# Designs tried in a protein design run: designed miniproteins, single chains. Part 71

Each design is a single chain, and the fold is of that chain. pLDDT is the mean over its residues in the fold that is shown.

## One batch from the design tools (miniprotein)

Design m2442
Fold by ESMFold2-Fast:
Structure m2442 (fold): chain A 79 residues (1-79)
Amino acid sequence: MAAAEEEQRKEEEIRLLQESADKLAQYYLDKGYQEAADMVRQTAQQVSQALRTQGREAAAEVEEQGLAKIQEKVKEIEA
């Protein structure tokens, strides 16, 4: 069933997203950028929620906005 396969694909994407986010968050934590690490984890949660409830296009927008905010925070910390 297409719906069941789509749900499985979303679960796999969420798993990979969370794994990538954990690695990136750890990278920032190792640098002492706790706020950036927290934003990475929060963004991954928001993207996962959007993917489950709103779909792929909405999830992509949430991810783009989240990554932009993380980059801005990192610039602020490094300034």
Scores: mean pLDDT 82

Design m2443
Fold by ESMFold2-Fast:
Structure m2443 (fold): chain A 99 residues (1-99)
Amino acid sequence: SPMEKVEQLVREIEELKKKMDELVKRYLASTDLEEKQRLLKELEEIVDEMQKKLDEIAAIAQQTKTPEHMRALLEVGGIVVLQTATLTVLKKELEKDLE
């Protein structure tokens, strides 16, 4: 059902957030520029996957127009926005270290 699909996508985004949080901790602990570049690449892939899942929730919410789907979209949308902002900050920090 559309609700079961949305619940699955929400769980998948929450698991991606947990993976991202661990990679961010590893990034901040690292002093190796090559390791930081590899970790940023993994973070970019996670954020891209989160965005794709968010887009699927948005498509379902647009089709069903249920309040429950709209609430799920807003909740995980906030997560994706914050994770995207985190990635942007880390990329700018690394670019400064490479100058």
Scores: mean pLDDT 88

Design m2444
Fold by ESMFold2-Fast:
Structure m2444 (fold): chain A 77 residues (1-77)
Amino acid sequence: MKEEQLKKALEDARKAAKAAGFSDEEINYIIEQLKKVAEGGDREKALEEVRSKYGPLAADILRAAILKLENRRVPVK
């Protein structure tokens, strides 16, 4: 369900950002943008804001997390 998908995406994004060397402040910003997208917010706007503030790697981390949320909503089996 959406809540489990969001928790998994948040945890994965946090791990990826830590591995990339982002600070807790930067990670929290990425997480806030992911939560906004999960609540029906503008995906492109969230990616643009993260890219503008913390660069393309931070935007890629957010994009990967968004894709995980979307993939879980589309059952293939």
Scores: mean pLDDT 76

Design m2445
Fold by ESMFold2-Fast:
Structure m2445 (fold): chain A 87 residues (1-87)
Amino acid sequence: SERREAARELLDLGVQLGQAIRDGDLDKAAAIGAQVGAHLRRLGYDDEAARVDALLAQGRTADRDQQVAIFSQILALVSRVLARLLA
């Protein structure tokens, strides 16, 4: 199923993002966040992709703790899209 394949790819990206946040690898978290945005746009979730892009732009001028909060918001957005794909 195309829907299940899309969910698996988003889940894999979400797991990788969560791990990068836990490891304190914010450069990797930003790179994965960009991949999330591109993947969402490819799937037609343009509003969610735009929100990820805005969060990543905010992260460029944020301190380390604020970057963690921003990447956690991207992770929460991935979880919401996954819930819709699996509904």
Scores: mean pLDDT 87

Design m2446
Fold by ESMFold2-Fast:
Structure m2446 (fold): chain A 55 residues (1-55)
Amino acid sequence: MDYTIESLELAAASVPGFTEEQRDAFRTALRDNAHLSVAEVGQLAAALLAEFQRA
């Protein structure tokens, strides 16, 4: 399975209420943590989605 920033971005877009600013923050976090494994990146994405959803 091909994991890309675009695929993870689409996952973020599935969460209602997300803005472009929140997606950009998510992408920036992924880029800053590019050294992480795909699984770790997925966990980070889930944590960020949960935080943004609470706002």
Scores: mean pLDDT 61

Design m2447
Fold by ESMFold2-Fast:
Structure m2447 (fold): chain A 84 residues (1-84)
Amino acid sequence: SMMKEEEIRKRLEELRAAVEAELAAMEAAGADPEDLALYREQAEVGEMLLRAELENRELSEEEQRRLEEVLERLRAARAERAAA
């Protein structure tokens, strides 16, 4: 069944609040600007995935490309940290 627009909005608002709380915690802990930027990209993709799930649909080609781009950044950042 399709979710109501208001229900989707509430679920996305809850996710955004959790993301802002985590960003604030990372900033308070002295996280690098690059790590904060990467977390923001990860959060954007998380919102995209949640929206697709709530709308009971597959990702578009554009959304799939965005997901792949962010996953590649996450893999690169992990490899860089492992090498340090």
Scores: mean pLDDT 83

Design m2448
Fold by ESMFold2-Fast:
Structure m2448 (fold): chain A 81 residues (1-81)
Amino acid sequence: HMEELARRGVEAAESIAKDNVEAFKRAKENGMPKEELLEAIENFRKKLDEYAESLADHPEAVERVREIGDKAVEEMKKIAE
């Protein structure tokens, strides 16, 4: 159960990251100001950090979630430019 929970947690993080990057692209297409885009990146980072902490009993899952988050943040930063 716990190993399955960790695996599902990582899958959920990947889905959340994909959805947030897509929403971020839409926001930029709709003319959201750069300041608001940067705030959205910071809010996303905080949300994923909290999610990773919920998986703290599974260090490998925490590492994967953080890597997923870092990649998504870098993608969003490029979109914001």
Scores: mean pLDDT 81

Design m2449
Fold by ESMFold2-Fast:
Structure m2449 (fold): chain A 113 residues (1-113)
Amino acid sequence: MEVSIPPEYQRPLTPEERERVIDAVARVVGDTAAHYLGPEFGAAVGELVRKALEEGVDPETIGKAVRDLARKFGAPEEVADYLGDIAADTAAIARFLLQAHPELVEAFLRGVE
């Protein structure tokens, strides 16, 4: 899931735009996690995803961390694997958006806000 962005569209996001993308992604993944294992787990997943995205951790590592956390909260293996995959895919989209033109960020936020 690597996307090449033309250099002319690789503009630095403002700190506010960057924070909005990270917040939206962490909320979406955390809400999905909360649906399966409750609000405490959802909050833990959201915080993990937020910090990992702020640190530039790769999506596959984020997915593995969410899977491991789900297992610690007592998730069945199938649910833990599913949540890990969702976290990895959503983190990959977030990484793409953090490197993209501001118009793509606004379109994403309109869909999830």
Scores: mean pLDDT 76

Design m2450
Fold by ESMFold2-Fast:
Structure m2450 (fold): chain A 65 residues (1-65)
Amino acid sequence: LDELVEKGERIIDAYLARVERQVERQAAGLSPEERQRLFDEVVGRARREAEEAREKLKQIVEELK
């Protein structure tokens, strides 16, 4: 069960890293200010959703105990 939480966290971390790289690629033609804004909005939202997913995963694992 703990292994499922660890694996889930690693998948979430990999997803966040992918989102950051995707934003960097999309921002290649943007000004520094536009780049920062896009990064904050997209990555910030993804991190919040990742936090919620981690909490739900932990609750599910505790129920399956």
Scores: mean pLDDT 77

Design m2451
Fold by ESMFold2-Fast:
Structure m2451 (fold): chain A 93 residues (1-93)
Amino acid sequence: EKEKLLEEAKKHVQEAVDYLRKAGEISKNKDLVEKLAKAAENAINGTPEQYRAVAAAARSLAKSDNPEASKYFTQAAEHLERAAKLKEEAEKL
């Protein structure tokens, strides 16, 4: 079960990276979004705190970008928040 939770967490981080890259294609600040996507990729084996930090940054960008990019930032944040919860549950086992 622990291994399954860790694999699910990694899949959610990978989904978040995909959404951040989609946001980057249509965002007004493509360089900043690319840096955030790389931060998420580098955190794939990271801590719940690292996942939440990237999620918070994505939610912040969602407030100031166009509506299409904001949808992708929100999806990325939700996936990272889910990954954090899954990793926390795995660490209890």
Scores: mean pLDDT 85

Design m2452
Fold by ESMFold2-Fast:
Structure m2452 (fold): chain A 70 residues (1-70)
Amino acid sequence: SHMQRLLQKLGEVNEILQNYLRTGDLEAFKKEMKKLLDSMSEEEREAILTVVKGNLNPELAKMIEELYKE
């Protein structure tokens, strides 16, 4: 279902963010986030960006949005 897929993608975003918080590896973060975003539809990306902006680190949320726009 759409909801199950969205929750799965949110879980993947969270794992990438947690890895970055543990390692500080910005290049790995950008690479994995760009790969994940490229695997999503525009509708899925907009939904994820909305959740991320409201609920996660603002600096990381901004970085994710910039990766989507590239």
Scores: mean pLDDT 76

Design m2453
Fold by ESMFold2-Fast:
Structure m2453 (fold): chain A 78 residues (1-78)
Amino acid sequence: SKLEELEKKIKELEKELLEKLAKLDPEKDGLKMKELLAEAQLKAIDLLLETIPDPELQAEIEAARKRLAEELAKLKAA
């Protein structure tokens, strides 16, 4: 099912994120950690948009995605 495919992709994304975070120093890499978390959240939202067939619900999620993308852009500019 689409839900099972989504769950598998989310688990793969979580594993990748945790492996990347484990290599960073929270005292030195705080901004990079925030960037990686925001990028992972954007990827998770994109996976949700791929699986949701409802156009109205997609529009609401796309609005949330735009806000998160703007926050990520600010983090990259810092």
Scores: mean pLDDT 80

Design m2454
Fold by ESMFold2-Fast:
Structure m2454 (fold): chain A 86 residues (1-86)
Amino acid sequence: SNSQIIQAIQDARIQVIRQGRQQGRLSYSQIMDIMRQAMSPYSRSVQQRAIRMVSSVIRPVADRNNGVVSVQQIRDSFDQVIQSIK
């Protein structure tokens, strides 16, 4: 299950960064929507755990930056989450 959570987060990371590069910045709600779409092939349990873990890191960053997150902050946040998974 941990390997599937890591895979789901990595797949979401690729799509969120792609859209972030196209738009320059993303809101928290846009990031969550992209993640849900990218993780749709995974089970509900994997999706819920991955979203919770990424949300716990990205939401405070967005809140401090008027609801938006830069591509670099997206990269750093996802990398922090992946590093925290045992």
Scores: mean pLDDT 88

Design m2455
Fold by ESMFold2-Fast:
Structure m2455 (fold): chain A 75 residues (1-75)
Amino acid sequence: SKEELEEQIKTFERDLEAAIKYLKENPDPEVEKEFIERTKGLIEQMKEAVKDYPELLKRVEEIEERLKKYEESLK
């Protein structure tokens, strides 16, 4: 349902920020790489799941942009 997808996105947003904070406090290049690769896959799955809901798709795109900024911060 749309409501279930909204809750999943909210959880994903929260968990992403917690993971980024943890990795900034505990740097590990291999863990960072695995986290980024895994999270990119989850973002693609979420985009497909929310494709019919423009407002939810925008939120997933914001999650993707947040991950990209984190990835660029490691270079």
Scores: mean pLDDT 88

Design m2456
Fold by ESMFold2-Fast:
Structure m2456 (fold): chain A 83 residues (1-83)
Amino acid sequence: DSEREALAAEFRAESERLFRKSQELLSKGGLLNEARGLELRGQGYAKLGAAAGLLGDTEKAGALFDEARKLLEKSQELLRKAE
């Protein structure tokens, strides 16, 4: 299904943009930038998980969503410490 492949490619492109912005924030240093950077990285992994799911790779999608959850949880922990 070329439509699913196109949408998966779009999610991968969005993930690349999120990872680039995450790396930019993480390179600035500081607790708040680390938290925000991890949040964007988690969102990037969620987009990759969605792309894998669209292509029928449910095992890879599950692993990517698990990584996204861990990064988002760590981001929230750091945000609580920054308060």
Scores: mean pLDDT 88

Design m2457
Fold by ESMFold2-Fast:
Structure m2457 (fold): chain A 60 residues (1-60)
Amino acid sequence: MEANLAAGVEFAERLVASGDYERAVRELEAVIAQLERAGLGDSPVYARARELLARARELL
């Protein structure tokens, strides 16, 4: 599960790099929701996902 969530963040990073901000936001919201359900709110993956989500939202 954690490896899949990290892969989701990497995928969202590629979407941001390609200018696909709306899709990046959707992917990051899904990853963050899964991390919160897993009790991983203090994980590095969660912090990275939230930072990237904030950046993607700025670009919308």
Scores: mean pLDDT 81

Design m2458
Fold by ESMFold2-Fast:
Structure m2458 (fold): chain A 87 residues (1-87)
Amino acid sequence: GSVSWEELDGETEVAFAEIYLAIAKNEKSPEAKKGGVELAIQEAKRAYELGFKEDAIRILEDARSLAEKYGFTEVAEKAKKELEKIK
């Protein structure tokens, strides 16, 4: 069989989102934490567009929770809006 570029791209976006969530959880810098959450939201949105809906929802819920925990109000609101579009 040939490689599915859409499936490979979707798996890659999910993998990058998980890496960015790990950065948000483990980095000490508030700037790195915020950047990690924001990038995870972007990659989750791309994963959704590539058919990875369940992974995208999970990542967006985690991103929202982390943003709320760290007080990144605008980022939390962005994650909520993306979730509302895909639920």
Scores: mean pLDDT 82

Design m2459
Fold by ESMFold2-Fast:
Structure m2459 (fold): chain A 96 residues (1-96)
Amino acid sequence: ELEEAAKRALEAIQKLYATGDPLAQAVAEEIAEAVKKAIDGDAEGAERALKEAVKLAKEVYPKLSPEAQKYIKEALEAARRAVSLAKGRELPEPEL
């Protein structure tokens, strides 16, 4: 369900901001953009934003704390679910 998936993504995004890590915050901003576009009905924009979020997450993931790594995985999975629901088809799971 789009609403629940978006809510889970936003909760994980808030946890990323709370870490105070600028790299975690940058990933959180990209994930938030994907979720916002999915909620707004821009399914193609949401998929594009999700791909950018995954790309950034892959690059910064090894540099993050274990807590931030957990929240990024949680946020990306929830965002993937939200974007999949907006597109009407399952997107592949993010690989980090």
Scores: mean pLDDT 81

Design m2460
Fold by ESMFold2-Fast:
Structure m2460 (fold): chain A 70 residues (1-70)
Amino acid sequence: MEEAERLEEQGKRAEEEGDNKKAVELYTQAAIEYIRAGDPAKALEALRQAAKIGTDEEVDEMSARVDRAL
């Protein structure tokens, strides 16, 4: 739980710095940690944040990684 929140916070900072690739990576990691913690609602929120700023290719890669974690 705490680890997922930390990753989400780091993702927000990367987004604020304009590093969208790093932000997508951190939001994806946060979502995977939320899934492992049993919080799919927060996982979906993190994935929506990543999808909003990511390219189509980054979103496809994100989806593949999340499916692997499920």
Scores: mean pLDDT 80

Design m2461
Fold by ESMFold2-Fast:
Structure m2461 (fold): chain A 97 residues (1-97)
Amino acid sequence: SEKKKIEEKLKELVEKLEEALKNKDVEKVVEIIEEIAELISEMYGLDKRVVLVELTKVAVGEAVRAGDLELAEELRERLLDPEERRELEEQLRRGLE
């Protein structure tokens, strides 16, 4: 089943993403987020950019909670445009209130 193969790949990519975040490997985090976004986009017929932005917001939120502010900023700069960054800043501000 194609769906089962995709689910297994997604699980593997999520595990690799968690490791890359712990290692503060910006290049690897970016690569994995792009791979997950492509896979989800193709599987569900969603816009790749929308999926990528949402995944990036999750990864940035995790980096901020871990105190990895430099990693969080690098991910924002590489994966988000200025409007998407402003929206994320508002969401994170509200989450910390």
Scores: mean pLDDT 82

Design m2462
Fold by ESMFold2-Fast:
Structure m2462 (fold): chain A 81 residues (1-81)
Amino acid sequence: MSKEGLIEVAEENRRLALEYADEALRLAPDNPEVRRLADTARSLVEASEEFLKQGQIGLAALYAREAYLYALRALGIARYL
């Protein structure tokens, strides 16, 4: 994958992570597990953006993917409640 392709995938994963984390918290604001997973996703988004600013494109993409997975898990739990 090209560096540009990794940046685009990371941007999409960060966007989806924030959207899914926000939706999970909207659906289950008082659930401690949902809050923990959503907060972790947000922290991983921030780390991804910081790595991108440092030119660490591979790490930015990795952290963006992890953020997406945490947010997706939070949303899944929130929707099941």
Scores: mean pLDDT 88

Design m2463
Fold by ESMFold2-Fast:
Structure m2463 (fold): chain A 64 residues (1-64)
Amino acid sequence: KDAAMEEVRKRARELLREKGYTQEALDETVKELLPWAREMGLSEGEIRNIVAEEWTKLVLEEQA
């Protein structure tokens, strides 16, 4: 599970950097990761939480 969560975080960061750091980019990143991450045993809520955490970190780091 931990390895799956780390892979989701890595892919989320890559997608968010590509799409920008808007709420729309967050929602699209979740949507793109959903099919793959579900196969790795993660729920939609877990995926959304990971994407939101990485999005918040990237927004804060980008503006700092």
Scores: mean pLDDT 76

Design m2464
Fold by ESMFold2-Fast:
Structure m2464 (fold): chain A 96 residues (1-96)
Amino acid sequence: SVVESTKKALEGAIELLEKAIEYAKKGDLSLAITYLQQAKDVAVPALISAGLSDEASRVGELLDKAIEAAKKGDIESAIEYAKKAKEVLRETLEKL
């Protein structure tokens, strides 16, 4: 079902965000950016396909801010935005 496919995609995106946060904490911003981009590429299309356009927009904006912060070397802001995106995904999973 669309619900089960969406759940699996969001679970995968959460795991990618956890890896992004781990690498950001280690100072590996290149890998952190790679995982943030992968999480966005998984989560945003899945949310759109599920009819969750508001959640897709919020997650996309938070991950874009996380990527921009990481590119500027702002580790603390990158982690904060990634955690906020992860929270939106977890809350969405609970409602599916």
Scores: mean pLDDT 91

Design m2465
Fold by ESMFold2-Fast:
Structure m2465 (fold): chain A 74 residues (1-74)
Amino acid sequence: SPERERLVDEAYDLISQALDTFDAGVAAGLSAAEIRARLQPLLDRARALAEESGDPTVLQVIDDVEAILDARIA
């Protein structure tokens, strides 16, 4: 549906913003806690939209991105 497509697209845009925020934070020499504080709201919003969409692929992408970021920030 057009609504599901919009929710998925918005979730992917937020994931992209979170990854850009991570890269910018690393380049700026921010602490792990500062990077997490900046990207967590983006990931939380992406997850909410993904759950509303019911699309398992975007949910899996969020889980994978969160795991990668946790491994790199921890």
Scores: mean pLDDT 86

Design m2466
Fold by ESMFold2-Fast:
Structure m2466 (fold): chain A 85 residues (1-85)
Amino acid sequence: LAEKFEKLAAENEKKNPALAKALRGVAILLSPEVSDAQRAQALADFAYAEANMTEEELEELRKIVEELKEELEEQRKERERLAAE
């Protein structure tokens, strides 16, 4: 699922670098194999993007996060099904 955020970041890199940076930060945080240093950097990048984004851009980010929230729940259900087998 983290790869979805990376794809969205790449698509937005030219038109909205701050949003792209925030999306990459979220992708890192969602990765199961993220180091503490990577997590700290992702949080710093997210904070930087948040400070440089407009309210409309932050609202767009929230919508993207909400859409991916459903995918995260589906992924959790799949992991539970795999654990049952």
Scores: mean pLDDT 71

Design m2467
Fold by ESMFold2-Fast:
Parts: C-alpha cells; structure tokens; sequence
Structure m2467 (fold): chain A 98 residues (1-98)
C-alpha cells in the first residue's frame, strides 16, 4: 500500500480527533482549511520518507493506518478508534525509542 494514502488517512483521523475533542467545535471554515492541508502534507511526508529510504518510519505509518482501516471497517466510533490507536502508538514508541 502507498505511504501517501496511509498518511492521508491518519491525518483525517487527527482532524476528527481535534473536532470531537474541542468543547466548542471549530468553525466550518477552519475545518475546511485544515482538510485542504491533508493531501499536500500526506504527499510531502510520503515523498520525504521515500527519498530518505526511511523504511522504519514507513512501517510505523503503515501499521497505524492498517489498524485504523480495520477499526473503521468494524464500525467503531471515533473515541474507541482513538483509544486503540493510542495503545498501538504507546507500544510502537516504546519499541522505537527504547
């Protein structure tokens, strides 16, 4: 699977987290501006990792995105998806930073 697609899906989740985690939801214009940045950021991230040959970081992104896809396919609500991804992130960060 394409690293760009994985990064895009993870950025889309981050936007959902920010919207749902804010007591006063951001304006529709602010959400649209943030959404417009997702594709360019995902493209630049994928390109940078490919040029650097950073296979470890690509794998990190892939594992997170594949879990996200699986949880969305199961129909889990966003807060539950967040909890499951935080568990994975904590494990991967411990393995990566240890």
Amino acid sequence: METREYARELLELELEIRVEGTPDKPSEEDIERARALIEPIAEETAKALEEAGDEKHKEYIRERAELLRRLRAEGLPVPEIIARLRELNARLDAEYLA
Scores: mean pLDDT 74

Design m2468
Fold by ESMFold2-Fast:
Structure m2468 (fold): chain A 85 residues (1-85)
Amino acid sequence: MSDEEIKKKVYELVKKAMELLDRAADLAYSDPEKARELLEEARKLVDEAIELAKQLPVGSPARRLAGLVRGRVLHAETYLDNLLK
């Protein structure tokens, strides 16, 4: 894959993960089990984005964005776990 194809794929994965994060936040109190499922999907997408982004130069905006969104997924997982336990 070209660097441009990798960037495009990383942005697509990150965008989808962000959409799932937003939906999980909306469902956290009304349907926490569904919120958990959405966070698991977001985690898989962000992990794929991180692996693809490793092929990009250090300091690439796409690589930094993937790392930031991964942090948001981890924070949301911790928050939801505290609600369910």
Scores: mean pLDDT 83

Design m2469
Fold by ESMFold2-Fast:
Structure m2469 (fold): chain A 100 residues (1-100)
Amino acid sequence: MTPGQVVLQAIYDLAGTAARAIREKVPREEALARLDALFAEHPWLRPYRPALEAALELEDLEAAERAIAQVGLDALEDAAEQGIVPREVVEAARAAFAEA
């Protein structure tokens, strides 16, 4: 697996874990514990923790899911700017987000 594939998978795992926690209506502390496990494995994702924590505080499920997706897009954009993931991956993710 390339470094870009590892970074891409980590970003999708982070966003997917947060979205699943919201859908399962798990307590905020449990949701944060699940995210903290990913941040321990991938410390470079820690800058996105405050935005994810804010998304988990939203009472509207739709707004929370959109906020989580936006954090994922921001992380993909940062990775593309660093040359870690191809720009085409960010464009595909934005198109998928716009269709949702």
Scores: mean pLDDT 81

Design m2470
Fold by ESMFold2-Fast:
Structure m2470 (fold): chain A 70 residues (1-70)
Amino acid sequence: MELEEARRLLKAYEEGGIDALVDEYARFHPELTEEERQALRDSGPAFAGLIYRKARELVEEEEKRRKELE
């Protein structure tokens, strides 16, 4: 789930920017209230950068693991 979440977040950001990123993030975190989702959008540039970096690191680490298992 973590890896799938990371891939979907990267794709959402690429296709729809910050709003799409927050919507996709909320899909994996359904406990987030509408007010909390709005706060994430309002902090969008900083939040997007942090999530993008985290997602990229997870995807890169998984690709390395696949090569090692090969």
Scores: mean pLDDT 74

Design m2471
Fold by ESMFold2-Fast:
Structure m2471 (fold): chain A 94 residues (1-94)
Amino acid sequence: DEEEEVKELIEKLKRTKERLEKEKKEGLSPEIKEVLEEIKKAEELLKENKDKPVEEQIKLLVETEEIGIGGVIIGDLLKIESVLGKEVRDEVIK
């Protein structure tokens, strides 16, 4: 079920967020720095493709090799927003 799959994505992203917050407080590791750079690239890709359907935006994020795990993270957040709404998406990232 789409809602159940999105709830699993929320739990996955919460763990990623906890790790990122810890690294920001203690100093960024090279691994986390790469993920943050990939997220920034994914956000730029979304800006260029904001007129496309959400499905196509997610596909671009997942298939764009250069944005790696950052693209997956932003794609997961976009899917959560589209299925459960912005309020739920915002709760995941706070």
Scores: mean pLDDT 75

Design m2472
Fold by ESMFold2-Fast:
Structure m2472 (fold): chain A 82 residues (1-82)
Amino acid sequence: SFEALEEEMRKELERDGPALVAASQRTIAELAEAVKAGDREKAVELNSKLIGLTLQLVGYGDAETARSNIRAADEAEKAARA
């Protein structure tokens, strides 16, 4: 059921600070490559994913990684407009 999935996700999030950091770093790298390739749809998808990861990091109190993610997203948007 969705309730069982939500409970597993909650348990994963409680243990998952380092995995959220790693997922953020992978998403930032993929976003940079999508921007370089001119893949706007992929860049939008990855930016949305990065926002979600950033909100989770803020919830855990990892403000340093959250700020790093926001900066990376801003740089990617500037590059996409250039």
Scores: mean pLDDT 78

Design m2473
Fold by ESMFold2-Fast:
Structure m2473 (fold): chain A 106 residues (1-106)
Amino acid sequence: SAAEEARERELAELLLRALRGDEAARERARAWIAADTRADPEAAANMLAAIDPRDEEGIRLAAERAGVPEEEIRKLTEEGYGPLLSAIILSKGISVEEIEEIILKS
């Protein structure tokens, strides 16, 4: 629905700002993710901490949270996206083009 798409875009925008080092955006993204039934506050904080690291543990945790194969998270991470953002793209069905539009409008 349009409301679900708007929520996904807002979360993606917060995560992209957090990836750029905006600490306020990181805090807001954590709170937003924690409100989602798929992540509690501790899990959300752990996922946000894994935004920058491209190690196997970060990829594994993102894959477990998104319910997608690790290899799909790895592909997006190799393209420069953090593991958590990769998980959001794959689990929510947000396209790379939509993420790029959000970045360009920021």
Scores: mean pLDDT 58

Design m2474
Fold by ESMFold2-Fast:
Structure m2474 (fold): chain A 64 residues (1-64)
Amino acid sequence: SQEENIAKAEKWLTERLKNEVENGGTLTITQEEADYFGLSPSSLKFIAQRLAKELGLDVKVVVT
């Protein structure tokens, strides 16, 4: 389901956001990563930005 895909994306993004805070503060979203979750790159970016804000992580999110 879309809800399951979003939940998987949120878990993956949360782990990646925490790693990017430690390594330079930029998280790059690709079309391939979005396709893996059945989402658009813009949707995956918005989820990542929301999670970063909710978690208080200073990470810039960009789409290639």
Scores: mean pLDDT 83

Design m2475
Fold by ESMFold2-Fast:
Structure m2475 (fold): chain A 70 residues (1-70)
Amino acid sequence: SALEAAVRARLDTLVEAYKFARKQLEEAKKAGNERDARAHQLSIQNIDTLLASIGERYPALAAEARAKLA
């Protein structure tokens, strides 16, 4: 359905944002930049919350998205 396709596209965007935030967190930690590391950690937490929220209604799609982050 068009709705499922839109949810899948949103999840793909969140997966890519999560991967980017993880990379930025690693780089901030290596640089000793505690402020930037905290900001990227908060971004990761916010994306986890969004994935959990989508997972309440679309558990199979959310599980597929989380598998891409493992």
Scores: mean pLDDT 90

Design m2476
Fold by ESMFold2-Fast:
Structure m2476 (fold): chain A 95 residues (1-95)
Amino acid sequence: SIKEELKEAIEKVLKAAEKVKDKVPEEYKESFEKAKELLEKALKDLEEGKVDINEIRLAAASLLLISQAVNSKELEEAVLELKEKVEELEKELEK
């Protein structure tokens, strides 16, 4: 359940990011592409039963900054939802 919710949250972030890709400032383009690659890797890892929470957190932090730079509430809300799902999963894995 929580892993499926995390997968859906990542997919939602990637879709929102795709909508703003042409508006990303030059100084953030490298961070934007790396964040997308980390989230795409996270989706593949989840399908294989693996999860790297730190990589997802790093991607989310970069995309939150970019969402503010491009003034995208859709991307900001998607990233905040992803961060919430990551926190929920981390609490379950620590038990």
Scores: mean pLDDT 84

